# Ledger of designs, part 5: designed miniproteins, single chains, continued (2)

Each design is a single chain, and the fold is of that chain. pLDDT is the mean over its residues in the fold that is shown.

## One batch from the design tools (miniprotein)

Design m4139
Fold by ESMFold2-Fast:
Structure m4139 (fold): chain A 80 residues (1-80)
Amino acid sequence: METVSESEWEHEGSTGPHRVKLRRTEYDDGTVKLRVVVTNADRTTVLEIEQEGDRIRLRQEVRSRDGTLLSSREAETTLR
């Protein structure tokens, strides 16, 4: 799988210590991956979404400030 397009956006909150980073990667087989990282003073949440055709996979991890894994969830669904 080769990367044909990659883009990244970053937003930092004007009120309070939070940051949001979004990365989108598109592959030559039509797969699209989105990765969203939300960081605040106490937690980091990582959400990964992968779309291949009509199939979507979602992965979410929440970690504490020291990097300890607090929760992990995965789901897969079909769009149509």
Scores: mean pLDDT 73

Design m4140
Fold by ESMFold2-Fast:
Structure m4140 (fold): chain A 61 residues (1-61)
Amino acid sequence: EDIPAAIADTEAGLAETRALAEKYEQLFKEKNGDPEYERKAAIYYTAAGILEAALDFLRSL
């Protein structure tokens, strides 16, 4: 029921997830297109998008 706490937790999770996505995207570029890093980057970018949608919803309340 603490919406401000839920927003703060979601923002923290989003920041961590985006950092992981960016890390794996950078590794993909550095490793000349290793598909393992591309796959991991895609997973974390997708997760970040879900967290962004959740955050937008919480902020709309």
Scores: mean pLDDT 82

Design m4141
Fold by ESMFold2-Fast:
Structure m4141 (fold): chain A 68 residues (1-68)
Amino acid sequence: SMLDEYKEKIDELKEKFLAGEISLGEFKRGLLLIYAEAENDPSLSEEELKELKEYIAKAYREVLEYAK
């Protein structure tokens, strides 16, 4: 599904950050760009967009815990 494709993009950003390939600022910008793309994607339902937002929040929280 398209939701699964967006989740995969988020997972790839997280993996790149954990590997030291991107900065925290780049990670944050990447998440914002993915969410902006999803908000403008008519194939996603309101429920799927909410699930993606929660998934992004979880990924961001996990990265912030790691970065301390």
Scores: mean pLDDT 86

Design m4142
Fold by ESMFold2-Fast:
Structure m4142 (fold): chain A 77 residues (1-77)
Amino acid sequence: SMEEVEKKVEKLRELAKELKEAVENGDIERAFEILEEMDKLLREISDSGNEKAIEESFEITREVLEVVKELVERLKA
């Protein structure tokens, strides 16, 4: 249903916040676990065919890419 897809988008937002916290705390293992869960959720949102949810998920993905850059910098140290 549309409501279930909206819940998946909200979970994706929550995971994005958790990812940022994990990276800031240097919890690299947790960061990779969150990224894996986000990847699965993005596939489910894409498979739903819900255009609004897909658009919102791309907005969240933009934020996540910035956090992933920080994660990569931490791995170089």
Scores: mean pLDDT 83

Design m4143
Fold by ESMFold2-Fast:
Parts: structure tokens; sequence; C-alpha cells
Structure m4143 (fold): chain A 100 residues (1-100)
């Protein structure tokens, strides 16, 4: 389905955001890695919102995932990498759940 394709893209973007956030933490806050993590978290939000629009049965789960991605972006901007990573992991988990 179209919604499944968008969910797969949202999950891939969320997993990339998580990877860049983990690398940003290891680097001591490299700005380019933070910017990449934020970019992919924003991409994941976009695809999750589009998937929710196409499949209203997933709306509650995907709205929760979007909220977690927004919190992750906030923590990335604050350089609170531990909280950002935790929120990104939870968002990715919900996106995987929506694909099942």
Amino acid sequence: SEAKTLLEKALEAAELALRYAEEAKKSGGDEELIEEAILYAEVAKHYAREAARLDPSLEETLERAVELLEEAIKYLKEKDFDKAIEKLREAARLLREALE
C-alpha cells in the first residue's frame, strides 16, 4: 500500500537520524552530525504524517511517533544526546509496530 511505502521511508529516516545522533554524541557534538540527525528526523516526521493521512487507522500511533521525533529534534538542538537518542529509538519502535 502507499501508506506502507511511506512508513518504510519514515522508519529508514528515523534510523538514520538515530545513527547520526549516536555519532554526534561520540564526536562531542559535531555540528554537521547534529544537522544531519535533525534533517532525517524532520524527513521521518514528514513521511509519518503523510502515512497517517492515507491510513487513519494508524493516526494515533503515528501522531505519537511524530511527537517523539519533535522531542528528539528539540533535544538535538540542546545537545542533550542521551534524551534525543532515547526519543529516536522509541519513535523507530512505533514506526516498526505500525508496519506490522
Scores: mean pLDDT 91

Design m4144
Fold by ESMFold2-Fast:
Structure m4144 (fold): chain A 89 residues (1-89)
Amino acid sequence: SLDVSWLDTLPKIPLDENLPIKFDPNLFIYQAAAYRKDPLLLRVAQQLAEKYGGIGQSVLNALMYYYAQKELTPEGKALVERLRRLGLE
């Protein structure tokens, strides 16, 4: 299993305050990976799902919509890049 405990040392990804559901930023990355069909990020997202629990389909759909319309912050982009590197290691 991929060790992602280092995520606790990183800044959390800022979310839109108007988003109807509040999420842990790690769960947001899980959804972004699933939506974009990136196999490396999807693999990492599975490890995050094991740690934090599964995401319901309605939440998944809301996050897909949000991710498609909103750009990730610089912190969010850096987090995704680090997760990709961990997936390759």
Scores: mean pLDDT 45

Design m4145
Fold by ESMFold2-Fast:
Structure m4145 (fold): chain A 83 residues (1-83)
Amino acid sequence: MYKTKVEIKDAETGELLGKGEFIADSVEKAEEFVIELLKDSLGEDAKIELVSEEETEEEKKIVYKVEVDGKVLTVTVTSKKIK
């Protein structure tokens, strides 16, 4: 299982707008859950773009760019394997 941390920042200022953490059975399920929450919170018109993806044996870090109503957000999802 994985401990997943989510950070939402303003892309222009770098201001932290929100953060959360949860436990997921897999990185795939964690990613699906985050995308679902973003669509539910921001609407289906939110443009979600994959910016970067880094993976090691113990951690996967994914960065999304989210564009909605003229605002640009950076969403960072870090899933770390629980030992």
Scores: mean pLDDT 80

Design m4146
Fold by ESMFold2-Fast:
Structure m4146 (fold): chain A 68 residues (1-68)
Amino acid sequence: SPADKAEALLEEFGKMVDEGAPDEEINKVIREFHDALDETVKVDPERAAELSRRGTGLILEWGAKQQS
């Protein structure tokens, strides 16, 4: 499902950050995550909101570190 895809992409994002993957590859996963969230909103808005809240915290923390 779109929700399962978004959840898997969020898990992949966390793994890539921990492994020190290139910013370009991490940004690609972030974009794919947002695309999957947009599809999830159409079928399960409650789960989309939960995934968005969880993802926003992690993505903002990573973004702040990249502006150092």
Scores: mean pLDDT 81

Design m4147
Fold by ESMFold2-Fast:
Structure m4147 (fold): chain A 98 residues (1-98)
Amino acid sequence: AEPRAYLLTVRIHGLAPEDAAALARAMAQQARRLGAVAAATNEESGEVYFLFKDRAVVDRAIEATRAMSKVAGAPVDIRVEEFASLSEALAALEARAA
């Protein structure tokens, strides 16, 4: 069986599209430093997606995302989804990214 995977979705509110895109890219870089195996952004929606194999790393990524949100003055919605396999999580990430 494939290892479980976790998809972290962050929706950025209250910023102009260009500023939301910049924050999303910064969040993606930070998530990769924390151990994200994939990251993607949807610049039109202001959503950013991070894929992790380790639940403890997801919790740290949520804390980092909330800290970055506070510094930027931008409210965020955070959603975590668990997938039975990495391939299923990657397909979901690719389908949502534009």
Scores: mean pLDDT 82

Design m4148
Fold by ESMFold2-Fast:
Structure m4148 (fold): chain A 99 residues (1-99)
Amino acid sequence: SMMEELEEKRKKLMELIRKKKGELIKSGKDTDEAYEEFLEEVLKALSELTNVDLEELKKKAEELKKQGFPVPAIISSLLAELGLVSEEEKKEIEEGIKR
């Protein structure tokens, strides 16, 4: 069903975010460059899972960046905009990425 497909896509995306955040922590890199690489990888995964154009997602991310959003907030905001997480989950995900 459509609901089961959405939940499966959400689960795979959350696992990907968790894995990539774990790699970021393990590398000891807390630099703007490392977070930008993380953002790009998440945007690619979002594009593949949602069928939204990668360039459209990059444009949305750049707009949020211009508004002063850090990478964890950009990721959580895009997940909420795409209907993949609730507002409550958005805050939890942002905190999880930040740490």
Scores: mean pLDDT 75

Design m4149
Fold by ESMFold2-Fast:
Structure m4149 (fold): chain A 118 residues (1-118)
Amino acid sequence: LSQEEIDKIAEEAAERTRKEVEKLLEEQGVDEEKKEKAAKLAEEAAFKMTRLAALGDIESVRAMVEGLLKQLEEILGDEEVARRVTLVVLEVVLEAAEKMGQEEAVRLLREEIERIRA
């Protein structure tokens, strides 16, 4: 994949993540300020994780998953909602990694999804 193709996939992943997270948080009755902060964080995480996955930087992807869940818990004050938002990000990034043929990233993301689902 070219850098331009990777950036396009990352942008599409970020846009989809923002829309799905905004809908989820609206359905959960989260206030506008928290919704905006959480959706922006999730959007940025999806973009960065997709680019790292394209580079095969598995350890950086793992570190971002840990940081994302913790930051979402701090913003939202609800562990269950934070887990659901994190799962949206990971599932979107997983689809992007599969599209890019990044087998090691796909494996890591599946493991992280299973871990967060408990």
Scores: mean pLDDT 89

Design m4150
Fold by ESMFold2-Fast:
Formats: structure tokens, sequence, C-alpha cells
Structure m4150 (fold): chain A 77 residues (1-77)
């Protein structure tokens, strides 16, 4: 996935993803899901340090789309 493709997908998911994030913040169970997302972000940051700048951008783009899709699914539930 290109960075431009990732940006377009994230833009399309924005409203639903924001709704999902609000649901997680309001929910007691949301704290566990937010902790999982934070742990995934830390693992991705560590992996990015071992990659070329181009590979790190690709990894970040894919991770941001996956996170946006996951949050959007929660927002639509």
Amino acid sequence: MSVEEARARIAALRADAEAGLEKLRASPDGAAILAELAAEAEELAARAKTLSPEEAQQLAAEALVETAERLAAIGRA
C-alpha cells in the first residue's frame, strides 16, 4: 500500500474511526483495547528502527489503515 492510498483510506474512515475511539474512551472495556493498540504501536516503532526509511513509511501506512479500519468497525457497531 502506498502512503497516498493509506491517506485516502484513512480519510474515508475518519468519521467512523472517531466514533469508535469515543466509544472506547467511554467504555470500561475500552481501556483494555486501547492498551492493546498502544502495545502494537510500540512493537511497530521498534520494528521501524530496523527498516529503511521507505520500508518504515510503508509499515506505518499499513498500520494506520489497519487501526483506522478497526476503530471504524467499533464506531459502526
Scores: mean pLDDT 78

Design m4151
Fold by ESMFold2-Fast:
Structure m4151 (fold): chain A 72 residues (1-72)
Amino acid sequence: MEIEFSLGKAVRDEKVSPEILAKKINELNPEKIIVKFDSGDLLTATGLPVDQATEEQIKEDLKKLGIDESKI
């Protein structure tokens, strides 16, 4: 089972921490995790563009919290 997360909106709302996301992922035990920002999610809470480095930082944080690298 593949699970897709739109993190752009979550980052703008500052309501989803990597720890909470990692816990949900581990409970669901998916075969693959897709992390992306949709075209509508290109803005931060302050209206600034979300860059590619933010996506990479979130992926690194998920790996540090025990998410299998092969699933990311």
Scores: mean pLDDT 55

Design m4152
Fold by ESMFold2-Fast:
Structure m4152 (fold): chain A 76 residues (1-76)
Amino acid sequence: EEVKLLKKGIFKLDDDTAVAYAVAESKNRDAAEQFALDEAIKLAEENGYEVVSRAVTSFEKDGIYYAVAAVIAKKK
């Protein structure tokens, strides 16, 4: 299954808390959601944070699924 990363980023809320996010598209909802979530988690972890909360949502347009994932992470 082909999944395309559209956007990702991380920003600090305070000295020990950050939010990481990712946006993905796929012809398969589960693939888009899982990919976006995995990318957001990976981005938080590679920046020295541990994920403490996660959310993912998706919508469909013309057979394409767009997923947005966001994680709240604390410094290890």
Scores: mean pLDDT 88

Design m4153
Fold by ESMFold2-Fast:
Structure m4153 (fold): chain A 71 residues (1-71)
Amino acid sequence: SPLVEEARSLTRSMFDHIKKLWEQRGHVPTDEELEEIGRKVELQLRGRFPSLPESVIRSIVKEAIEEMKKE
């Protein structure tokens, strides 16, 4: 679905921006900090993509969090 691809792209862009800010500050995020950011991103996605199922939005955000946890 084009909407799913757009939501994935936006999610990656948001997490990439946050990652760069943390890297500039020499901060390594905790799992708890990543989950908190994930909750905030889910809220933004639900507002922008009201036609996407909540389960799909959660899946997209979870996928981005797991990517951020990779060494």
Scores: mean pLDDT 84

Design m4154
Fold by ESMFold2-Fast:
Structure m4154 (fold): chain A 85 residues (1-85)
Amino acid sequence: MPEVVTRYASEELVVDGKKVTLNLRADEIDGTTYVRTTVLTEVNGNLLPQYYYLVVNPDGTVTWLTLAPPEVREKILELTRQLLA
């Protein structure tokens, strides 16, 4: 069976004066890394989860399956690079 290596990262940031929590899960399978990011934003006292998916190919190139908005995109890429270091 191919070995799956799973790693996690979380960070809190502020976007438009609101606290946003990023939770990343990275699953590496046969040299390809699948990254799911959960973005938790508080709207009117409720937590609203949004999901963004990317793939890191064996050559290190990134493909966005669900493109994250600019405000969180660079932080997701930064945390993804840290997880793979």
Scores: mean pLDDT 82

Design m4155
Fold by ESMFold2-Fast:
Structure m4155 (fold): chain A 82 residues (1-82)
Amino acid sequence: SPKEKAREQAKVAKELILKALKDPELYDKLVEAVYTGKLGELDERLKDAHPKLIEALKKVLLNPSSEEEIEAILEEAVESIE
């Protein structure tokens, strides 16, 4: 289902975000990929990510916070998918 796919993609995205927060070059590439629809080029598992997950990624990247808050934001986005 779209929701189950988004749940698995949210786990992958969380790990990528945490890595990017320690790597400025990866962070810039991740921001560009989110805004240009090229997440699948950074990680094939993130190809065709749900629009609600993309919006959550934009929110997280605009104001990076704790790992727990990042996870909560991504999980809330997944749970909002019907």
Scores: mean pLDDT 84

Design m4156
Fold by ESMFold2-Fast:
Structure m4156 (fold): chain A 61 residues (1-61)
Amino acid sequence: SDMEAELEGLTKLLTAAGFSKARISKLIREGRIEALKAAVAAWNHAVLGRADPSAAADALA
């Protein structure tokens, strides 16, 4: 399903950025998908030089 593909994509991006797969799986089980999306958005902004990379970690807190 589209949602499963989206969750897989978010998981791959965040693990590539150094986030724990166990933490990501917990957030998915808890239905905190918006936190995962916010973390990916913050990480992308950091990679493009628009924001501090720590913003991605803050989004997952």
Scores: mean pLDDT 70

Design m4157
Fold by ESMFold2-Fast:
Structure m4157 (fold): chain A 68 residues (1-68)
Amino acid sequence: SNRDQLIAFLQSHGVPRDLAERAAERFLARHPDAEFDEARFQADVERAKAAGLDDATAALLAVENVSA
């Protein structure tokens, strides 16, 4: 499911399980028909890391700040 894919993506970047679950639920509440686009999220993570953010913060921002 999209929820499980989002949680796994966030955990792979160091986000704790409870934060990953909350972030995934917030994303799906805002974007109920959104598909999990791993390549898009990964590109956003790499941009945030290039700006000086750590993996976990970059991954959270990639999921939480997606504009539909």
Scores: mean pLDDT 80

Design m4158
Fold by ESMFold2-Fast:
Structure m4158 (fold): chain A 81 residues (1-81)
Amino acid sequence: SLEEVKKELEERKKELIEELKKRYSETVTAQVEKVLEYHYREIVELLEKGEISEEEALKAFDNALKMAEEIADSLEAREAA
């Protein structure tokens, strides 16, 4: 259901942010959280409008989570420079 997919996306987002807080600076984690929040809102809007399937929403968010980890690594490297 739509509600179950939304809950799954929220749980995956929360889990990644909690992991990032342990591995990265507060500044990096805050920036990545904003990126994930943006993707979450966009995917949920498309799902609610029926423009994407539940499976497409889950795949799109999985890609966003992977991109978020790469962004965190890049931002951390910039802070270290």
Scores: mean pLDDT 83

Design m4159
Fold by ESMFold2-Fast:
Structure m4159 (fold): chain A 72 residues (1-72)
Amino acid sequence: MVLDPHGQRFKEEFEKRFGTKLLYIEITRQDLDTGEFVANLITEDGKVYEVRMRVGPDGRIEILEVLKIYDK
């Protein structure tokens, strides 16, 4: 997955927060009315973070909630 500037910023903030490299984002569900989506964040440490995320009006990507963390 190629990251745009907002994706690159999100990757850096994720890596700083969780202490692991983010490899790619797999969107599993999307709510077009709210701009919220559920995604699997696949990391270099072999973990998958299932998260609820939002893209804000300024294009900033935010993690709203960590739903589940599991080993791949």
Scores: mean pLDDT 75

Design m4160
Fold by ESMFold2-Fast:
Structure m4160 (fold): chain A 65 residues (1-65)
Amino acid sequence: SMEEDLARALETARRGMAAQAEAAGVKVLGASAEPLSDTEVRATVETELGTVEAVLSVESALRGA
């Protein structure tokens, strides 16, 4: 369902951005993701060096998982 796809996209985007920051050697203080629409999500990672945001389509997030 679209709700399950959205939930999975949110978790994938949040986890992926946090993992990329950690792989780059940056301490992650927090990570979140929020729906912007039925087709887009915003992921936010708060790090010791600042905040990073990315907007991904649900389709792109699901393909990248």
Scores: mean pLDDT 80

Design m4161
Fold by ESMFold2-Fast:
Structure m4161 (fold): chain A 74 residues (1-74)
Amino acid sequence: DDQIQQIRQQYSMQIADIYNTQGRDAAKDYVRQIIQDFQTNYGIQPDVPVTDDYIDRIINGSIGLQRVQQRRQQ
């Protein structure tokens, strides 16, 4: 789903910023809020339960993507 991937990439930068400025718990709350907003505004529900492990994977992936993008851009 191209929209989800684009939004995920855009939110990955903000998730990583929140993680760096406010810590992991704040980043988890932000991810939960994004998922809830997606479900409310777009009717998109994940096919897997929204567990702490799922949220942690999103955060870790977001941090990883931001680091890779920063290295490519110098």
Scores: mean pLDDT 70

Design m4162
Fold by ESMFold2-Fast:
Structure m4162 (fold): chain A 85 residues (1-85)
Amino acid sequence: MKEAEELVKEAIKLIEEARKKSKNETHKKVLDLIIGELQKALKEKDFATAAMSILAASRVLEKQGMNELAEKLREIARKLAELAS
């Protein structure tokens, strides 16, 4: 399922970019954990878990005021959840 794998890879790239822009060390550590979970989910092809992890990342980004990136992550998670159904 190349489409689901590409969505997870896109989410990882967006989260890594958000992490670089973040000024909050606690939020950076949470995003690092989420990136690790997404890399594991990608290897295991667990796209339902990947969608949940992407939603968790979107909430961290919202707390940092990165609302546009958070919305992109929510859209990716929605598409990924539909493909995992």
Scores: mean pLDDT 85

Design m4163
Fold by ESMFold2-Fast:
Structure m4163 (fold): chain A 79 residues (1-79)
Amino acid sequence: SAAERRAEEVAAKFRADLAAARAELLARYPEKAAEIQAAFDAAEARFAEAEKIEDPEERIRALLAAVGELEARLREILE
């Protein structure tokens, strides 16, 4: 379906964006590497759980929530 295709595209984009953001932040803030790695590991676990959701619209909402939680945690770490 169009909704399923959209969910797959959103998941693929977020996975690529997460990998790029992790690499960039680790390079920019090596003194916070352990905290950054833990935050991204937690986000990747939440993302994997979200990808198991069968309904594509609920899956997209869960993926967005996981990204939002990561952004909030990174703000706490980086201030």
Scores: mean pLDDT 86

Design m4164
Fold by ESMFold2-Fast:
Structure m4164 (fold): chain A 91 residues (1-91)
Amino acid sequence: FEDTAIELTIEYLETKYGVKYTKEELREMIEKASKEDKLDKDRIYYSMAIASAVELGKIDPRLPEIVKEAVEAILNKDEERARELLEKLAE
């Protein structure tokens, strides 16, 4: 799940803002946040994946139906489907 959350967040940032982060950079930021606030890393990854998907679908209501499907897949914990849909959108 951790890798899926990172990939979804990177895809969101690249698709929406054209900014490319490495998995290493994003993982390091999450580890710092986890230690600072004493939060479970898995909870942070899960929240990031949901937030990225929700923002991708909510901020711009003109985004294609495929993004809405990806958001629903993440909320239903269908990680593989969500990843495939967002990968198609980013390419």
Scores: mean pLDDT 61

Design m4165
Fold by ESMFold2-Fast:
Structure m4165 (fold): chain A 78 residues (1-78)
Amino acid sequence: SVAELERRIQELLKHPDLVKAGAEIYALLKAAGFDVTPATIANALVDRYGLPEDQLEPLAKAIEEEYKTVDVEALLAR
């Protein structure tokens, strides 16, 4: 459900590793059929946490790299 997905995203956002959290959020939303990219996830995190705008591009690239290491099937089974 959308409510369960939102709860999982909020739980991930409690962790200090925003790159890992962003990659897992990207994996969950993409698997759920949302039209997202690493850049849209990075933009949402920059906005939510009040991060400097110069962090957007590095964060998007880091999320894209981290996503390649994510076992999406194992993540969805949690």
Scores: mean pLDDT 79

Design m4166
Fold by ESMFold2-Fast:
Structure m4166 (fold): chain A 88 residues (1-88)
Amino acid sequence: VEEYEKKAEEYLERLRRVLEEAGLSDVGERVVRGADDGIVSLEEATGEALEAVAKLDPELARRVGEEVRELSEKAKEALSKAEKLKRE
């Protein structure tokens, strides 16, 4: 359980840094807070982050968006595994 929670935290921290480097630290903060509210909130915050990047710089969004999507999915998977292990 702790291992998956720690992995989720690490993926969310990397995602936050990617968005911060793109000048979207506020959006990165929202994505991390979304994870605390649950997987659906994390998905919504991630979608908003990717849309914000695309409005700033479409080319940057193509490169950064892939990494942000990957990190968000990994965090979501880790959170799901942690919850499943708590129930089983």
Scores: mean pLDDT 74

Design m4167
Fold by ESMFold2-Fast:
Structure m4167 (fold): chain A 78 residues (1-78)
Amino acid sequence: DKLKKEVEEAKETNKKLLKQIDELEKQGDKDIALSLALMSSSIYKLAAETYKKKGKEELAKLYEEMSREFREKADRIA
């Protein structure tokens, strides 16, 4: 239950950040949108590695997926 709640909160935060990056693209701030997408990918990759070391496999996989999603987003902006 607590783990499920953490997963849901992380997914909601991720959704909001992706929306903010989309808003920046629409405003013509592609350089900023690209930088945020790359930074988010890197931060989530570090989070995934940290959770994996702590034995929190479900959170590690979630953050690994989120990192990949932002990397794909960055590739589309570039």
Scores: mean pLDDT 83

Design m4168
Fold by ESMFold2-Fast:
Structure m4168 (fold): chain A 81 residues (1-81)
Amino acid sequence: SDEEIAKEMEKLIKEGKVEEVGKISGIQHAKISLEKSKTEEEVKELLKTSEKGLEISKKNGNKGETAFYESAIKVLKEHLK
């Protein structure tokens, strides 16, 4: 449930588990974006934007954002299969 996910996220944030926070947030972001997307082209645009975000986060050494974009990209690619 949304309440259970919120409690898990709060715990992970308190523990400084940035990669795990990023992964859960990325999955949630992708799912919400898919629910709001009306066309396959919108999903493809989100994928391109997420891939650019992944390149930037890797270049900056941001582990949390890297995990966010990697998990979001995986969900979006699976939807487009």
Scores: mean pLDDT 84

Design m4169
Fold by ESMFold2-Fast:
Structure m4169 (fold): chain A 58 residues (1-58)
Amino acid sequence: EGELIIIHGAGKKGVEAAKKHAEIYPKNKFLLVDKNKEAVEKAVKELKEEGIEVEGEV
């Protein structure tokens, strides 16, 4: 069953964490939370290009 994984920080480590989790648990959804709107938008685009179900919050 798919779970929502909340990742605090849309930087390199946050993006890598989302990619690793999606590789192991392809049914999971991700929420990236960061104060930096540009970092969130960039990370969400990158993860969606990899076919990962992801949303962003500022």
Scores: mean pLDDT 80

Design m4170
Fold by ESMFold2-Fast:
Structure m4170 (fold): chain A 92 residues (1-92)
Amino acid sequence: SHMEEEELRRIKEEGERLYKETLEIAERNLELAENLEELNRAIAIKLRAIGAMFDLELAVRRGDLEGARAAVEELREIKREAEELLRELEAR
């Protein structure tokens, strides 16, 4: 329906915003990392965000509203992990 197309568009826009914000945090985490463990954590978060964004783009292309919502929820969780790592690295 037209309402489902509009909802998919809003979900896509929210996911794209979350993805951009998560990448900005991940770059800051990479700048603050002082050892391989911290670098690996920052890289892992970035790769998971890329994967979730791919899932979102695929769901939107397929008109899969449930899949698109799941991908955005995953992006929110990944962003929270990125923010937690940033707090740990800045608290030194």
Scores: mean pLDDT 90

Design m4171
Fold by ESMFold2-Fast:
Structure m4171 (fold): chain A 89 residues (1-89)
Amino acid sequence: SMDDRLRAEIEAGLRRAAELEAELDAIVAKHPDLDPRFVAAIRANLARSRRLYEEALAADRIDPRLVVQGGADLGVAEIALIVTKRTLS
């Protein structure tokens, strides 16, 4: 069903958010002098993505708009992390 496809998308997004958070934690451990505001901003995008995905799952019917927005916040965090890795290399 469409809800099964949206649920699979949410599960993939939540897994990716966890991977990005673990990668950010590893970077912070190697570079403790990184601006904590920058780290907090990436964590905030990951937290918003998770919240939107959890809100989508909590409803009687999955709202695809919440899934799209959750994916967008996840994408912002991923790009910010890629930029961070490139500036530290």
Scores: mean pLDDT 89

Design m4172
Fold by ESMFold2-Fast:
Structure m4172 (fold): chain A 80 residues (1-80)
Amino acid sequence: AEEIRRELEEVLEEAEKSDPEVREKLKRIAEGGLQALDDGDWATVVRAARDARELAEKAGDKKSAEEAEEAYQLGVRALE
């Protein structure tokens, strides 16, 4: 849980360096993932991490994509 929270928080931090349109979408996705993590909704955490990775990859933000991928992998393990 702590590792996933850290990765989602890092996505939020890297999003601040992105273009404004991508930044707002990444922030919304990461904030939703953090809220779902607090609520114990692991399925929503996994979806948020996956969506953040896809958006970051399409935007060319390799760092945010890498961090979102780590959150996704950890979330999938938590669901198993």
Scores: mean pLDDT 76

Design m4173
Fold by ESMFold2-Fast:
Structure m4173 (fold): chain A 60 residues (1-60)
Amino acid sequence: SEEKKRREKFKEEIDKARKALEKDGEENLLKKYPDSLPVHIVVSERDIRRGIERSIERQR
């Protein structure tokens, strides 16, 4: 159902964010998830996860 699809997409978004952070750093990550991140600074994957989580909850 919808909840299962949201979990799968959430996981995919986290994986993409992690790869972007490792490869090109926070600049590319902010481009993809500007509203999901705390201001213009990204310190960890944990912050990215929280940002994406909040974004999904808001779209609810």
Scores: mean pLDDT 59

Design m4174
Fold by ESMFold2-Fast:
Structure m4174 (fold): chain A 73 residues (1-73)
Amino acid sequence: SDALRAALESLPEDVRLAVENEAVRGIITGDVEAVRERVRAILASVPGVDAEAFAELVAEAVRRALETGATRL
């Protein structure tokens, strides 16, 4: 989604890559709950970020990707 893309682009590059790696792992494994938990953990120490809301956006994007056969967010 455009909201997820904008949110990802607002993160430091290393954090963004970590989040994107967890999203790709979720697409490969089909484990959306693991994506939510791991993204939340990655973002928990990032100031100014709502880790819960962000993790939900990533989890929803992974769920949608699994339904459409997409390999990227």
Scores: mean pLDDT 81

